# Designs tried in a protein design run: designed miniproteins, single chains, continued (4). Part 22

Each design is a single chain, and the fold is of that chain. pLDDT is the mean over its residues in the fold that is shown.

## One batch from the design tools (miniprotein)

Design m12781
Fold by ESMFold2-Fast:
Structure m12781 (fold): chain A 100 residues (1-100)
Amino acid sequence: TEEALEHLERAREHAEEAARAAKEGDVEKALEHLDKAVAHLAEAAKAAPPEAQSTVEAALIHAAVALSIAKRNPTPEVLAEEAELVAETAEKAREKVAEI
């Protein structure tokens, strides 16, 4: 659970940095951080305990969809919205893993 918690925390941090960069108009930096958030969610899914596996996998799927939307329409507004949603989803998954 420790490894999954570390990756979920890093996913949230990168998603928050992506939202910040997007609000500053830095589309390239926002996409880079959002991609890193998805990568950390993928590592969290591999390390998640069985009781949290579905929750973490759902978070990864939602984040991958968010990244896909952002890549198709890479505007500051879309990037900020999608990044904030990824950060929220990662935090909810972290809370679930922390309860185990």
Scores: mean pLDDT 88

Design m12782
Fold by ESMFold2-Fast:
Structure m12782 (fold): chain A 55 residues (1-55)
Amino acid sequence: SMEEETRRAIEEALRALGRGDRARAREILKQALERNKDDPKSVAQLEGALAFVDL
């Protein structure tokens, strides 16, 4: 489902961030945003994760 794929993308991005790979984390989240751009809930969650990565 879109929700499951969005959750997995956020988890994958956070694992990349945990390894110090901020660029990879942003890439994962940006790709997920493009795939789920028509789902407002997914967009909100992915944008929140991107804001967190950019801290």
Scores: mean pLDDT 84

Design m12783
Fold by ESMFold2-Fast:
Structure m12783 (fold): chain A 77 residues (1-77)
Amino acid sequence: GAAEAGRRAAALGKAGDAEGAAEALRAGGASPGVAAGVGWAIATGGDAATLRELAEAIEAGGDRAGAAAARAAAEAA
C-alpha cells in the first residue's frame, strides 16, 4: 500500500537513490510527477517537515495515494 511504498522510498532516497525512491512511490499509486518530485526531495536531504508540506500540496491536487506515501516517508525520515 501507500504507507509501505513511502517507507521503502524513504530508505532508497536516504541512500541517494532518487529513481528507486520514485519507482517505489509509483508502485504505491503515486502519479509519475509526484513520485519523481518526492523521490528527489528525499534523496537531496528533505526533512520530515518538508515532506509533510509536500504531502499537503499533493493531497490538495487530488493524489491521495501520493500524499499518503509522502507522509509515510516523512515518518520514516
Scores: mean pLDDT 84

Design m12784
Fold by ESMFold2-Fast:
Structure m12784 (fold): chain A 56 residues (1-56)
Amino acid sequence: SAEEEAIAVYERLLAQGLSPEVALALVLAHFRPKPGGTEEDLRAAREAVRRYVASR
């Protein structure tokens, strides 16, 4: 899902040495769902990453 893909991008950025705050900001600013994804998919992905970060 777009939510799982966004979380995977966030985790990948952390693995590359970015801070949690910078990784979150980059995902929120630049994440695109795969072709065929909707604005609702993008919104759901952003909300999922925010919840994932907040729950840690």
Scores: mean pLDDT 77

Design m12785
Fold by ESMFold2-Fast:
Structure m12785 (fold): chain A 73 residues (1-73)
Amino acid sequence: LSEEQRREALEHLERALALTTDPEAKRSIEAAIESVRAGDAAAALAGVDEALKLETDPEAKEHLRRAKEALQA
């Protein structure tokens, strides 16, 4: 992951985490954040996809989608 991709993904993941109320979705987002910081794009994408399945807040979902886009760039 480039520094720009990491920064953009982390910004969106932190915003999603702040908007999320479901504890299981929060754990998936936290795991994705740690994976991004470790430079593991594959693990980060898995965490984002898991969070997207659990998340019900539309704004949090949008931030998760934006994080996924940054990780896939």
Scores: mean pLDDT 86

Design m12786
Fold by ESMFold2-Fast:
Order: structure tokens, then sequence, then C-alpha cells
Structure m12786 (fold): chain A 73 residues (1-73)
């Protein structure tokens, strides 16, 4: 279900945030990418999933800038 996928994505996002706080950017990206994969399976009309996806993409973008990797659109 969307609810169960969203719950798992949030748990991965939380793990990613903890890795980011610890300065472990590679682990943070790994957890964020796993969360995004789960969010791909959630309904496109789920506003909470849309917000979480945007938050994760912003965090990845910040890490990419910090590591000197340019993000392309």
Amino acid sequence: SDEELLKKAKELYEKGKKAFEAGDYEKAIEYYEKALELLKKVSKDNEEAQKLRLEIEIEIGIIEIVLGVEKTF
C-alpha cells in the first residue's frame, strides 16, 4: 500500500539524515536513493510522498554541491 511504502521511505530518509549529520555523505545518498525508489511506487497524487521526494532531492543536491559534483536537470 501507499501508506506502507511511505512509512518505509520515511524510515530510510531518517537514516539518510542521520548519516548526513554524521558527515557520511555516501551513506546518506545511498539511503536517500533507496527512499526515492520506494516513492516511485507510491501514487503520483500522494501529496506527502511528493513533498518527501522533493526534500530528498534537495538534500542530495546539497551533498552534490558539497562534494563538487554538479547536478544536471
Scores: mean pLDDT 81

Design m12787
Fold by ESMFold2-Fast:
Structure m12787 (fold): chain A 58 residues (1-58)
Amino acid sequence: GLAEARRLLAEAERLAREGRLEEAQKMYVKSVLLDPELAAEREPRMRALFREAKEAQR
């Protein structure tokens, strides 16, 4: 449901901040399966977090 999709997106954000991008992507994909509309809304934010995490670790 919506609550589970939001939880998965929050976990994806945390994993991205930790630099665990592969795991973050898996959590994001799970959120797409549960609520594709919410996941699409959050996609630009997720892309920004992925880029920031990659830059922070290099």
Scores: mean pLDDT 79

Design m12788
Fold by ESMFold2-Fast:
Structure m12788 (fold): chain A 68 residues (1-68)
Amino acid sequence: VSREEAAVESSPEGLKLMRQGDEAWKKGKYKEAAELYRQAAEEAERSGDYVLAAVSRVFAKKAEEKAK
Protein backbone atom coordinates (compact mmCIF):
# COMPACT_ATOMS: atom_id res chain seq x y z
CA VAL A 1 0.00 0.00 0.00
CA SER A 2 1.18 3.53 -0.80
CA ARG A 3 2.24 6.05 1.84
CA GLU A 4 2.85 9.78 1.65
CA GLU A 5 6.57 9.92 2.34
CA ALA A 6 9.52 11.72 0.80
CA ALA A 7 11.32 8.73 -0.69
CA VAL A 8 14.45 10.52 -1.97
CA GLU A 9 16.66 9.07 0.79
CA SER A 10 14.41 6.29 2.09
CA SER A 11 15.62 3.59 -0.34
CA PRO A 12 19.43 3.33 -0.15
CA GLU A 13 19.62 0.44 -2.62
CA GLY A 14 17.36 2.22 -5.10
CA LEU A 15 19.31 5.46 -4.79
CA LYS A 16 22.61 3.63 -5.26
CA LEU A 17 21.33 2.03 -8.46
CA MET A 18 20.04 5.40 -9.66
CA ARG A 19 23.46 6.97 -9.15
CA GLN A 20 25.20 4.10 -10.95
CA GLY A 21 22.75 4.51 -13.83
CA ASP A 22 23.54 8.23 -13.97
CA GLU A 23 27.27 7.46 -14.10
CA ALA A 24 26.73 4.99 -16.95
CA TRP A 25 24.65 7.64 -18.77
CA LYS A 26 27.50 10.17 -18.43
CA LYS A 27 29.88 7.65 -20.01
CA GLY A 28 27.50 7.05 -22.94
CA LYS A 29 26.68 3.52 -21.77
CA TYR A 30 22.96 3.93 -22.34
CA LYS A 31 22.10 0.22 -22.36
CA GLU A 32 23.83 -0.25 -19.02
CA ALA A 33 22.18 2.90 -17.66
CA ALA A 34 18.75 1.62 -18.71
CA GLU A 35 19.36 -1.69 -16.92
CA LEU A 36 20.51 0.07 -13.74
CA TYR A 37 17.52 2.43 -13.78
CA ARG A 38 15.15 -0.53 -14.20
CA GLN A 39 16.72 -2.23 -11.19
CA ALA A 40 16.45 1.03 -9.23
CA ALA A 41 12.73 1.24 -10.03
CA GLU A 42 12.13 -2.34 -8.88
CA GLU A 43 14.07 -1.82 -5.63
CA ALA A 44 12.24 1.43 -4.94
CA GLU A 45 8.88 -0.26 -5.52
CA ARG A 46 9.77 -3.08 -3.12
CA SER A 47 10.72 -0.49 -0.50
CA GLY A 48 7.45 1.39 -1.03
CA ASP A 49 9.27 4.39 -2.49
CA TYR A 50 6.70 5.14 -5.15
CA VAL A 51 8.22 8.50 -6.12
CA LEU A 52 11.70 7.05 -6.65
CA ALA A 53 10.19 4.13 -8.56
CA ALA A 54 8.36 6.50 -10.93
CA VAL A 55 11.45 8.66 -11.46
CA SER A 56 13.65 5.62 -12.07
CA ARG A 57 11.17 4.28 -14.63
CA VAL A 58 11.26 7.57 -16.55
CA PHE A 59 15.06 7.55 -16.62
CA ALA A 60 15.09 3.90 -17.73
CA LYS A 61 12.82 4.79 -20.66
CA LYS A 62 15.02 7.74 -21.65
CA ALA A 63 18.12 5.53 -21.54
CA GLU A 64 16.37 2.90 -23.67
CA GLU A 65 15.54 5.60 -26.25
CA LYS A 66 19.17 6.73 -26.29
CA ALA A 67 20.40 3.13 -26.66
CA LYS A 68 18.44 2.57 -29.88
Scores: mean pLDDT 75

Design m12789
Fold by ESMFold2-Fast:
Structure m12789 (fold): chain A 71 residues (1-71)
Amino acid sequence: MKLSQAEKEEALGAAAARLRAEKGVTTFSPQELADYLGISVEELAALAEGKLQPDQARLEALLRKAGLPLP
């Protein structure tokens, strides 16, 4: 299973919104979002730029953190 770039960007946005709500913060660093998702900052940047297609385990982790249904 693979997400389109638009679906990945929406999942990252949803995960960021959840991080803000769960931590009670208005701002966070790229490192904090990467740690929340269980990935590296480099992987986070590559996902946001469309340079990385996650494997199924990474995809499931991203969707779970975003609160979206698993594929």
Scores: mean pLDDT 71

Design m12790
Fold by ESMFold2-Fast:
Structure m12790 (fold): chain A 80 residues (1-80)
Amino acid sequence: SAMEERRRLAREALRLGNELSLAADADRLAGNLEPSEEQKELARRLRELMAELGVRLAEDEDLSFFAGVAAVAAATLLSL
């Protein structure tokens, strides 16, 4: 069903958002001021997935903040 597909995508978005948030925090702790290309790719995938779910997220160079906002939005969709 469309609802089951939406929930599957929302769970994937939540997982990606949490993964990106942890990776960004680890980079900050290591003294890395710029996100890796892998983290930028994860952020792009997360933006595309959230757009598929009908959520428009502004681009943010703070990937930890962006990931947190996306994870909250995805968790909210899962509660609906």
Scores: mean pLDDT 77

Design m12791
Fold by ESMFold2-Fast:
Structure m12791 (fold): chain A 90 residues (1-90)
Amino acid sequence: STQDIIDRVQQLIQDMLDWVQQQSRQMQTSSPDQQTQLRSQTSRHLRDVITQLLGLYQQLIDQGSPQDVINQVYDLVYNGRNQSLNLIDG
């Protein structure tokens, strides 16, 4: 259902944010070379999660979900990505 997809999107974003927060904490105790490696690993993981989120977004479009729901999920994905990037850079 549409609600099941929204719930899954929210869960994937929360899991992504929790994981990025953990990576950020690990970077604080890491050497510069280790920080570079951790940033690369984090970027790959973010790309993979965003790909999954975009797949769910496309599924909502394909199912003919209301435009306001499609917009809500787009905003969730966009905001989740930005929050994750800020945690890495900040």
Scores: mean pLDDT 85

Design m12793
Fold by ESMFold2-Fast:
Structure m12793 (fold): chain A 86 residues (1-86)
Amino acid sequence: MSVEEFLEKFELVREDLRAVAEDSSLPEKLRRAARLLLEGAEALERGDLETARRLFREALRLGREVGSPALEALARLGLEAVEAAE
């Protein structure tokens, strides 16, 4: 998946991720995973592939720990976009 394709798809879920990150009733790890995904996408928009890779890897770890298939999938797509950017 290209960076452009990832960012286009990410825009469809950006508001949902912001809502998750801001929802104090949700577990801290879940909120942090959502925040890391938002920060990873911002790093990709800036062309900072190294920062994006670190953020998406951490988001993937947290997504797995909280058992969120949606956050895991989104983090994996972000990592694929980083790899495709070389």
Scores: mean pLDDT 87

Design m12794
Fold by ESMFold2-Fast:
Structure m12794 (fold): chain A 93 residues (1-93)
Amino acid sequence: SDDVDEGIADILTALGNKAMEKGDYETAKELYEKAVEISGGRNPQALLGLGKAYLKLGEKEKAMEYFDKAIEVARQQGNEELLKEAEELKKKI
C-alpha cells in the first residue's frame, strides 16, 4: 500500500532527523537511505535529509546529487519551502 510506504518513509525520516540532531550522521544516512528506498525516491524530506547527512560526512558530491533530487521532487509536488531549503544548501557546497 502506497499509504503504508509513505508512513514508514516519514517515520524513518523523523528518526534520521533525530540522529542528525545528536550528531550521529552515519545512522542518519542509513535511516534516510531506507526512507528513500521505501518511498521509491519520492519523499523530498528524506532526499533532503540524506543530502544533509552526506554534507556532514564531507561527501559533497553525494550531497549535491541528493539536493538535486530533492529539488526535482519538491518542484513536482509544489513544495516551495523544501525547494528553497535544498537550493540554499546546494549553494553552500
Scores: mean pLDDT 89

Design m12795
Fold by ESMFold2-Fast:
Structure m12795 (fold): chain A 56 residues (1-56)
Amino acid sequence: MKARIVKGFAYNMVTGELLPVGTIIEILKEYEDGMVEGLYKGEPVLASKENLEYLE
């Protein structure tokens, strides 16, 4: 499942760098608190569900 970052907070969990709006990530896990763990170019990323547009 993929999602696009449309606003706000998303970052690379290894480097701490913010991912730009328009970045597409692969969704691995959703947490009850609305946080989402994904992958971007093989690296783990963390985002808020409210900042994502799900593509499938």
Scores: mean pLDDT 81

Design m12796
Fold by ESMFold2-Fast:
Structure m12796 (fold): chain A 60 residues (1-60)
Amino acid sequence: MSPQAIEAKNLGNLYFKQKKYSEAVVAYSRALDLDPSNEEARKGLEAAFKAAQKLAGKPL
């Protein structure tokens, strides 16, 4: 895995831990763009996207 893909995945994990789900989605998406075989990034993206959608149900 490229260093950039590892960094993007780790950034996604950090944002997810902080409950910054929209930022986690962006970071995991970048990790998958750099390494589409990254199962951890794929699972992280799915989880972050679902969490972000639940939060987005709140009217602005």
Scores: mean pLDDT 77

Design m12798
Fold by ESMFold2-Fast:
Structure m12798 (fold): chain A 70 residues (1-70)
Amino acid sequence: MSKGEELKKLVEEKMKLLNEIYENGTEEQIKKAEELYKKMQEEASKVSEDLEKLIEILKKFIEELKKILE
């Protein structure tokens, strides 16, 4: 699988988890997801053209979103 395909799958998983939290989550879960999203965006903005680092950042964010839903 190409790095671009991996990134696409991670973006789709991220969107699915965020939608689940926003639709079915508590106010506390939504706040936590928003804080994590801000941190993820800040980290991603520091990474110019490093696709591997972007994939790593997204994987960490997805893991943390899964913990919110557990």
Scores: mean pLDDT 80

Design m12799
Fold by ESMFold2-Fast:
Structure m12799 (fold): chain A 71 residues (1-71)
Amino acid sequence: SVERAQKVVDAIKEILELKKQGYSDEEIVKRLREKGYSDETIEEAKKVLENIKIGNGDYPEKVPVVSAPPA
């Protein structure tokens, strides 16, 4: 469990640094994979950061939206 938590924390730090540089989510994922992070670790780190963003009031540059069917 501690190894998983450690990698998630490291991934969060990497994501934050790359976001400061202006990288997109796709570029960040690619970079983290190159550094040896697993998709599971990257996904968990991204989920944590999305939760934090709501609290910070920081808006993502890319906000994908799909057509919703009529109610």
Scores: mean pLDDT 69

Design m12800
Fold by ESMFold2-Fast:
Structure m12800 (fold): chain A 59 residues (1-59)
Amino acid sequence: SLEEEAKKLEELAEKLLAEAEKIRAEHPDDPEAQREAEELEGIAALLKGFANFLKKKAK
């Protein structure tokens, strides 16, 4: 269902945010690692946006 798909996207987004936070904490002085964390955060934002779209469409 669209609701189940939205939940999976939200769970994936949370996992990506956790990974980004870990990268930032473990490599604070590495500009390349910080950039990778920013990209993960961006992807997570897109996934959350799409999950919200699916939840609205399911109602």
Scores: mean pLDDT 85

Design m12801
Fold by ESMFold2-Fast:
Structure m12801 (fold): chain A 53 residues (1-53)
Amino acid sequence: MSLAELAEEAARERNAHPSPEVAALLTRAGATDDPAERAALLAEAVRAARSRA
């Protein structure tokens, strides 16, 4: 999954009222200036959101 796709999916989960864990991961992703760390945090946020299904 591309960074743009990860960011869009993470944003949709955030707008759909994500869990505190997902919200924390998204906040950390927005605070980091490292693209690789941001990608990892966004991927983890998406994974955490999907674990609810």
Scores: mean pLDDT 69

Design m12802
Fold by ESMFold2-Fast:
Structure m12802 (fold): chain A 63 residues (1-63)
Amino acid sequence: SEALRERAERLLAEAERLLAEGRYEDAIKQAQKAGVLGALTDPALVERAQALVREAEERLAKL
C-alpha cells in the first residue's frame, strides 16, 4: 500500500529528527512504528528502521 509506505517514511523522518535532537528513546519508538508498517510494504523500510533503532540505542548507551 502506497499510503502505508508514505506513513512509514514519515515515521522514519520523525525518528531521524528526534535522533538529531538527542531524543533517543522517542527516536527508537518512532523507528519501531516505522518498522512495523515497513514489514507490510517494503523490506528496505524495515532495514532503515532497524538501523535507526541501533544508532539510537548506541547513542543512549554512551550517555
Scores: mean pLDDT 87

Design m12803
Fold by ESMFold2-Fast:
Structure m12803 (fold): chain A 70 residues (1-70)
Amino acid sequence: SSDEEELKELVLDIADKIIDLGIKKGWSLEEIKEKVLEAVETLAKKWKASEEFLKKLKEEVEKRVEEKYK
């Protein structure tokens, strides 16, 4: 539980930084999504997250990219 909460916080923080940088640099929505998803997968593997939790993290970061890119 605690480890999943910490991983989610790290993932969202990193996603926010990638999104903000991408918008500032003029990256497309798809380029930002790709880079965010790559970072999420890398972190989830390091933290040994379950496939189910990884899927939820991917859904959350995709939503966050779409919300911030609007």
Scores: mean pLDDT 84

Design m12804
Fold by ESMFold2-Fast:
Structure m12804 (fold): chain A 81 residues (1-81)
Amino acid sequence: SKLEEIEKKVREGAKALDNGDYETAVKYFEEAAKIAEELGGSGQAIAGTLRNAAKAVRDGNVREATIYEVAARLLIVGEKI
């Protein structure tokens, strides 16, 4: 499903972020956001949160990027319930 594809990309972005691969982290978060925009319901909220995570990575704010990544994961879990 699109939701599972978003979750996979968010997970890969988080892994890249943890490894200090910031360019790859931004790429995965932006790709996940693009797919999230195609969802109904919380799709726009998920996309906005992931774009904020990508921006935080570009700004060198790893802590804030992690907070937005966690928030996006919580929104994804909420969409499954």
Scores: mean pLDDT 85

Design m12805
Fold by ESMFold2-Fast:
Structure m12805 (fold): chain A 90 residues (1-90)
Amino acid sequence: SMLNEEAMKAAAEAALKAARAAYEAGSAAGAAAAGIAAIGAGVAASLTGNAEEARIAGEGAAKTALASGGEEAEEAARKAGEAAEKAAAA
């Protein structure tokens, strides 16, 4: 399968934003979890080219971030999923 370079870049940027948001929310563990989840969403989008799988991964990342890092982490993870979904659909 051919990787979508744009999806990989979007995933990396989203992962960084998710990790930063979780850290700002006061959870170092939440920051790590949100970052990993956001990377996973982006990778799924890049490998499958499937917007629906990217969306599901993004929703999972948002739930993980909310539980660990609060609303800011959830929003960052959700944006990561949206970025991966848009990249997969392109």
Scores: mean pLDDT 60

Design m12806
Fold by ESMFold2-Fast:
Structure m12806 (fold): chain A 74 residues (1-74)
Amino acid sequence: MPKLSQEQLDKILASVKKILETESQEMAIAYLELLAKELNLPEEVRKEIIELVRQGKYEEALELTEKALRSRLA
């Protein structure tokens, strides 16, 4: 879907935060890859988010994900 509602954005961010806090790095990367593809995020943004997760920069990865999702807010 090209646009997100505020409720969808909040739910996605909550899921991303939970996965980053509770799951393995590999599972977090797989989830973020799938999310980026489903939401048609720019490839460069997807790569940057994944690289931040690989570096253990989870707060920065979450912040960039939020920024990318807000750019698609309806």
Scores: mean pLDDT 79

Design m12807
Fold by ESMFold2-Fast:
Structure m12807 (fold): chain A 70 residues (1-70)
Amino acid sequence: MDRESALANAEALVRRQAEEMVKRGEITPEQGEELARLWVEAARAQLDGDTAAYNEAVSRLRKLLEEARK
């Protein structure tokens, strides 16, 4: 699987999951969009071997999910 295929698969999967969470009222539509974006960014960084960018995206994902719990 090349970079483009891996990113497309990651985006499709996380977008589907984020949409389901939004429909259940677990996160806002804005949070769902940000969650999908950050997950794709983490996948891209991992494919590129960019550990710093990966850790940054994961850190932001954790904070977003923490805030959604409030």
Scores: mean pLDDT 78

Design m12808
Fold by ESMFold2-Fast:
Structure m12808 (fold): chain A 64 residues (1-64)
Amino acid sequence: SEEEREKLSKEITELISETARIELERMKKIASGEKLSEEEEKKIEKELEELEKKLKELSEKKLA
């Protein structure tokens, strides 16, 4: 239904916004000359991986 598609679109938009926020925070730290630790890099990569998996799942549901 259109209502289910609208809900999925909102969830997808929220995940995209969260991904962009994490990436922007990382870029700001790098731009300011702050070196990220190996632990911080791994944490960011893991968070982005989880968001990508959720985005893929929701996108597949929207296409079905």
Scores: mean pLDDT 79

Design m12809
Fold by ESMFold2-Fast:
Structure m12809 (fold): chain A 82 residues (1-82)
Amino acid sequence: SEIEELLEEARRLVREAERALREGRYEEALRLAEEALELAQRALELALERGDREAVREAVLLEARATALRLLALLKLREEEE
C-alpha cells in the first residue's frame, strides 16, 4: 500500500540519519531527517484519511523520531559554527 511504502521509506531514512549523526556527518543527517519527516507527515495524512489507526500510530512515532534527529543535527551544526 502507499501508506506502507511511505512508512518503510521513512524508517529507512531515520536509520540512515541516525547512522550519519553517529558518524559526525551532521549535514547529511539533517538532510536525511528532513526527508524522513516529509514522508512520515505524508503517511500520517493518508492514514488519517483512511482511518488506519495502526498506520497513524507508526507515522506519529516516525515523525517524532525524525523531528528529534533534525533538531539534534541542527544543534550539532550550530555548535561547529561557533
Scores: mean pLDDT 89

Design m12810
Fold by ESMFold2-Fast:
Structure m12810 (fold): chain A 73 residues (1-73)
Amino acid sequence: SDEERKKVLERAMEVGARILALSVERLVLEKEYEKSKDEKKREELKKKIEELEKEIEELKEELAKLEAELKKL
């Protein structure tokens, strides 16, 4: 069960790192959105931000499941 814990922790670290990376990308795009005066560029940025937010939410749900697995071990 210590080996099982290590595998779950490694997966949690990978998911956490991806959440962080996507959150930084979202922040950069949000800054670009605030600076843009072009409505077409703003709509494209908004769609990409929404896609990143959805992926982040899915990854956060996976992370919560991994935390629940760790509590069982």
Scores: mean pLDDT 88

Design m12811
Fold by ESMFold2-Fast:
Structure m12811 (fold): chain A 61 residues (1-61)
Amino acid sequence: SAEELREQALRLEREGVRLLAQGRPAEASKMLREAGDLYAQAGDEEAARRAYRGAETVAKL
């Protein structure tokens, strides 16, 4: 369901934040991209765009 996809996306976002705090920006970026894909699948275009922008920003670190 869309709700389950959003919950999974949120968990991936949280994992990305943890990885970034651990100094692992490449892995953090990957998690944020995956979260964006799940938000997009759930129809949450705003959350998807935010997650994708976060992934791009983190990838440049």
Scores: mean pLDDT 88

Design m12812
Fold by ESMFold2-Fast:
Structure m12812 (fold): chain A 82 residues (1-82)
Amino acid sequence: MKEEAEKLLKEGKEALKKKDYETAVKLYEEAIELLEKVDKYSPLLVEALGNLAEAYEKLEDFDKAAEYRKKANEILEKLEKE
């Protein structure tokens, strides 16, 4: 599960570099789904949510970008306080 999520994150970052933002979104969403099943509060999940928000910003979907950035920050706060 974690290895598969890490692979999806790497593929998503490659798609983002190629400006294939739709593919990046899809790969990051799949990675997040896998990570949430393993550990609801992890640094890797924060990274995935932040990368997904960036991809949505590039697609000019600012509402979804804000939503996922908020989720990333909420998890980050949990990691710092617990």
Scores: mean pLDDT 82

Design m12813
Fold by ESMFold2-Fast:
Structure m12813 (fold): chain A 87 residues (1-87)
Amino acid sequence: GDEEGRRYALLAGVSGGLAGIALGVGKVSGDPEFGARQAEKALEAAKEALKKAKEAGGSEEALKEAEEGVKYAEEALEEARKAAAEA
């Protein structure tokens, strides 16, 4: 029930964080294309986690947290792609 939804919401948040880490690694390593590819994978993971949170019947709070994770990952990917395009 709600516990499953909360678990998937946490996975979405973690995946969003991984997208941010990928962006940072790309910037500091001088490989922004690598960072963009890793951020894209992290966004896909975050979207899948949100989908599973909805399927598990997560609470409004859990789904909102998962949506925040996806949004964070989307913003990190957009910034990573911009860095790759400017390299």
Scores: mean pLDDT 80

Design m12814
Fold by ESMFold2-Fast:
Structure m12814 (fold): chain A 72 residues (1-72)
Amino acid sequence: DWEEQAKEAEKRIEENPESALSWLYLGVSLRQLGKLEEALEAFEKAAELAPDSDVGRAARGLAERVRRELEE
């Protein structure tokens, strides 16, 4: 359930707002729920928090995909 995954990610962000992984999971869940603008913000936050990591690279790729989805 993507709604449950989003709530879990939000809870983890409340505990640690600097967790790039939690922001990445929030973005994935929001994208699956069709909340593309919110998903983009979450992915950009994940990439900002951990730019040189696998998480940050994944978040940048997903942000690029969501930007294209929003332009259509």
Scores: mean pLDDT 83

Design m12815
Fold by ESMFold2-Fast:
Parts: sequence; structure tokens; C-alpha cells
Structure m12815 (fold): chain A 56 residues (1-56)
Amino acid sequence: AAARAARVDALIARAAEAAAAGDYEGAIRYAEELAALDPSRREAVESYIEAVRAAA
């Protein structure tokens, strides 16, 4: 639905902004919320979380 799509886009943007700001804990939190909201993105989210943890 449109509301879910808007939330997905917002979480992706917030995770990217947090990571760019060096807030890796925030980036991981938003990524986890994204995986819970859209399980089809789980593999990409898990890969992203591992990359963020490696950078932190």
C-alpha cells in the first residue's frame, strides 16, 4: 500500500542519513525497522547492517 511504501522510503533515507552522519547505531535501527516492515528486503538489510558494523 502507499502508506507502507512511504514508510519504506523514509526508513531507507533515515538509515542513509544516520550512516552518513556517523550514527551507525541509528542506521542499524532504521535498517532493522525496514526489514520488519518489508521482509522481502531482509537480505539487503542484513548485508547493509554488516557493512555498517564493519565501518563502525
Scores: mean pLDDT 79

Design m12816
Fold by ESMFold2-Fast:
Structure m12816 (fold): chain A 59 residues (1-59)
Amino acid sequence: SLKEEVIARLREAGLSDEDIEKVRALSPLQQRHVLAHLERGASPEALRAFIDQLAADEA
């Protein structure tokens, strides 16, 4: 499951609740990749684009 700490950081980074639900639907490995992007200081736009790419790869 996606940790509350990670969810709080995603919200602080400017992601919407819809963006966060997309992250919740990702695999644990993909969720770790999102966290790595966040740790590297990715912008909200870059982070959303990355989440959308990962979601498309699972579809």
Scores: mean pLDDT 79

Design m12817
Fold by ESMFold2-Fast:
Structure m12817 (fold): chain A 68 residues (1-68)
Amino acid sequence: SMEMEQENKLSQVMQEVLAYARANPGLSDEEIRKLTQEKLDEELPDLPQETKEAYTNFVVAVVNAFRA
């Protein structure tokens, strides 16, 4: 289903960004945001921009929660 495919790709983006942030602790919020947006544009190019922005904000918040 489209919902399952979207969920799997969103989860993949989150996991990849979290792994990269753990390996690169000096990354800024802007760099994490840019990386997340690039991955979303690659994996889910037809996802609405508003949804991509909301998910990017969520990913940044999750990364910062784990490194605070």
Scores: mean pLDDT 84

Design m12818
Fold by ESMFold2-Fast:
Structure m12818 (fold): chain A 117 residues (1-117)
Amino acid sequence: SNVATPASILALARRVAEQRGVLRPAELEIHLKKLDDGTVEILKVSGRLDGEEATAEYPVKSKLTWEQVEAELRAAGFELVEEKDGEKVYRKRFPTAALSAEEVLQLGITIVDIFAN
């Protein structure tokens, strides 16, 4: 299946970094909320590079279940870093050839688009 996943997006980013010989430490953070009806909202995604942060705010509903979203993030190497009041924050550090926090954020936006579409 030619379906993009969070893991495949980040594997591509790593391959580009390795091919270019540029391994900049980047961080992606995704904020999720489980609703009372068992649906999932993605609240926010943040990209970090070189001490800078770029953020996109999303009260956007996932088409995947709560368990599917968490499984996809874990498969992509994200770790649970915060859990409070039905909200969870998943974070991943990874090497990138990106030149800005905004370019790192675009990877996160692509991951959100996979969950929402």
Scores: mean pLDDT 84

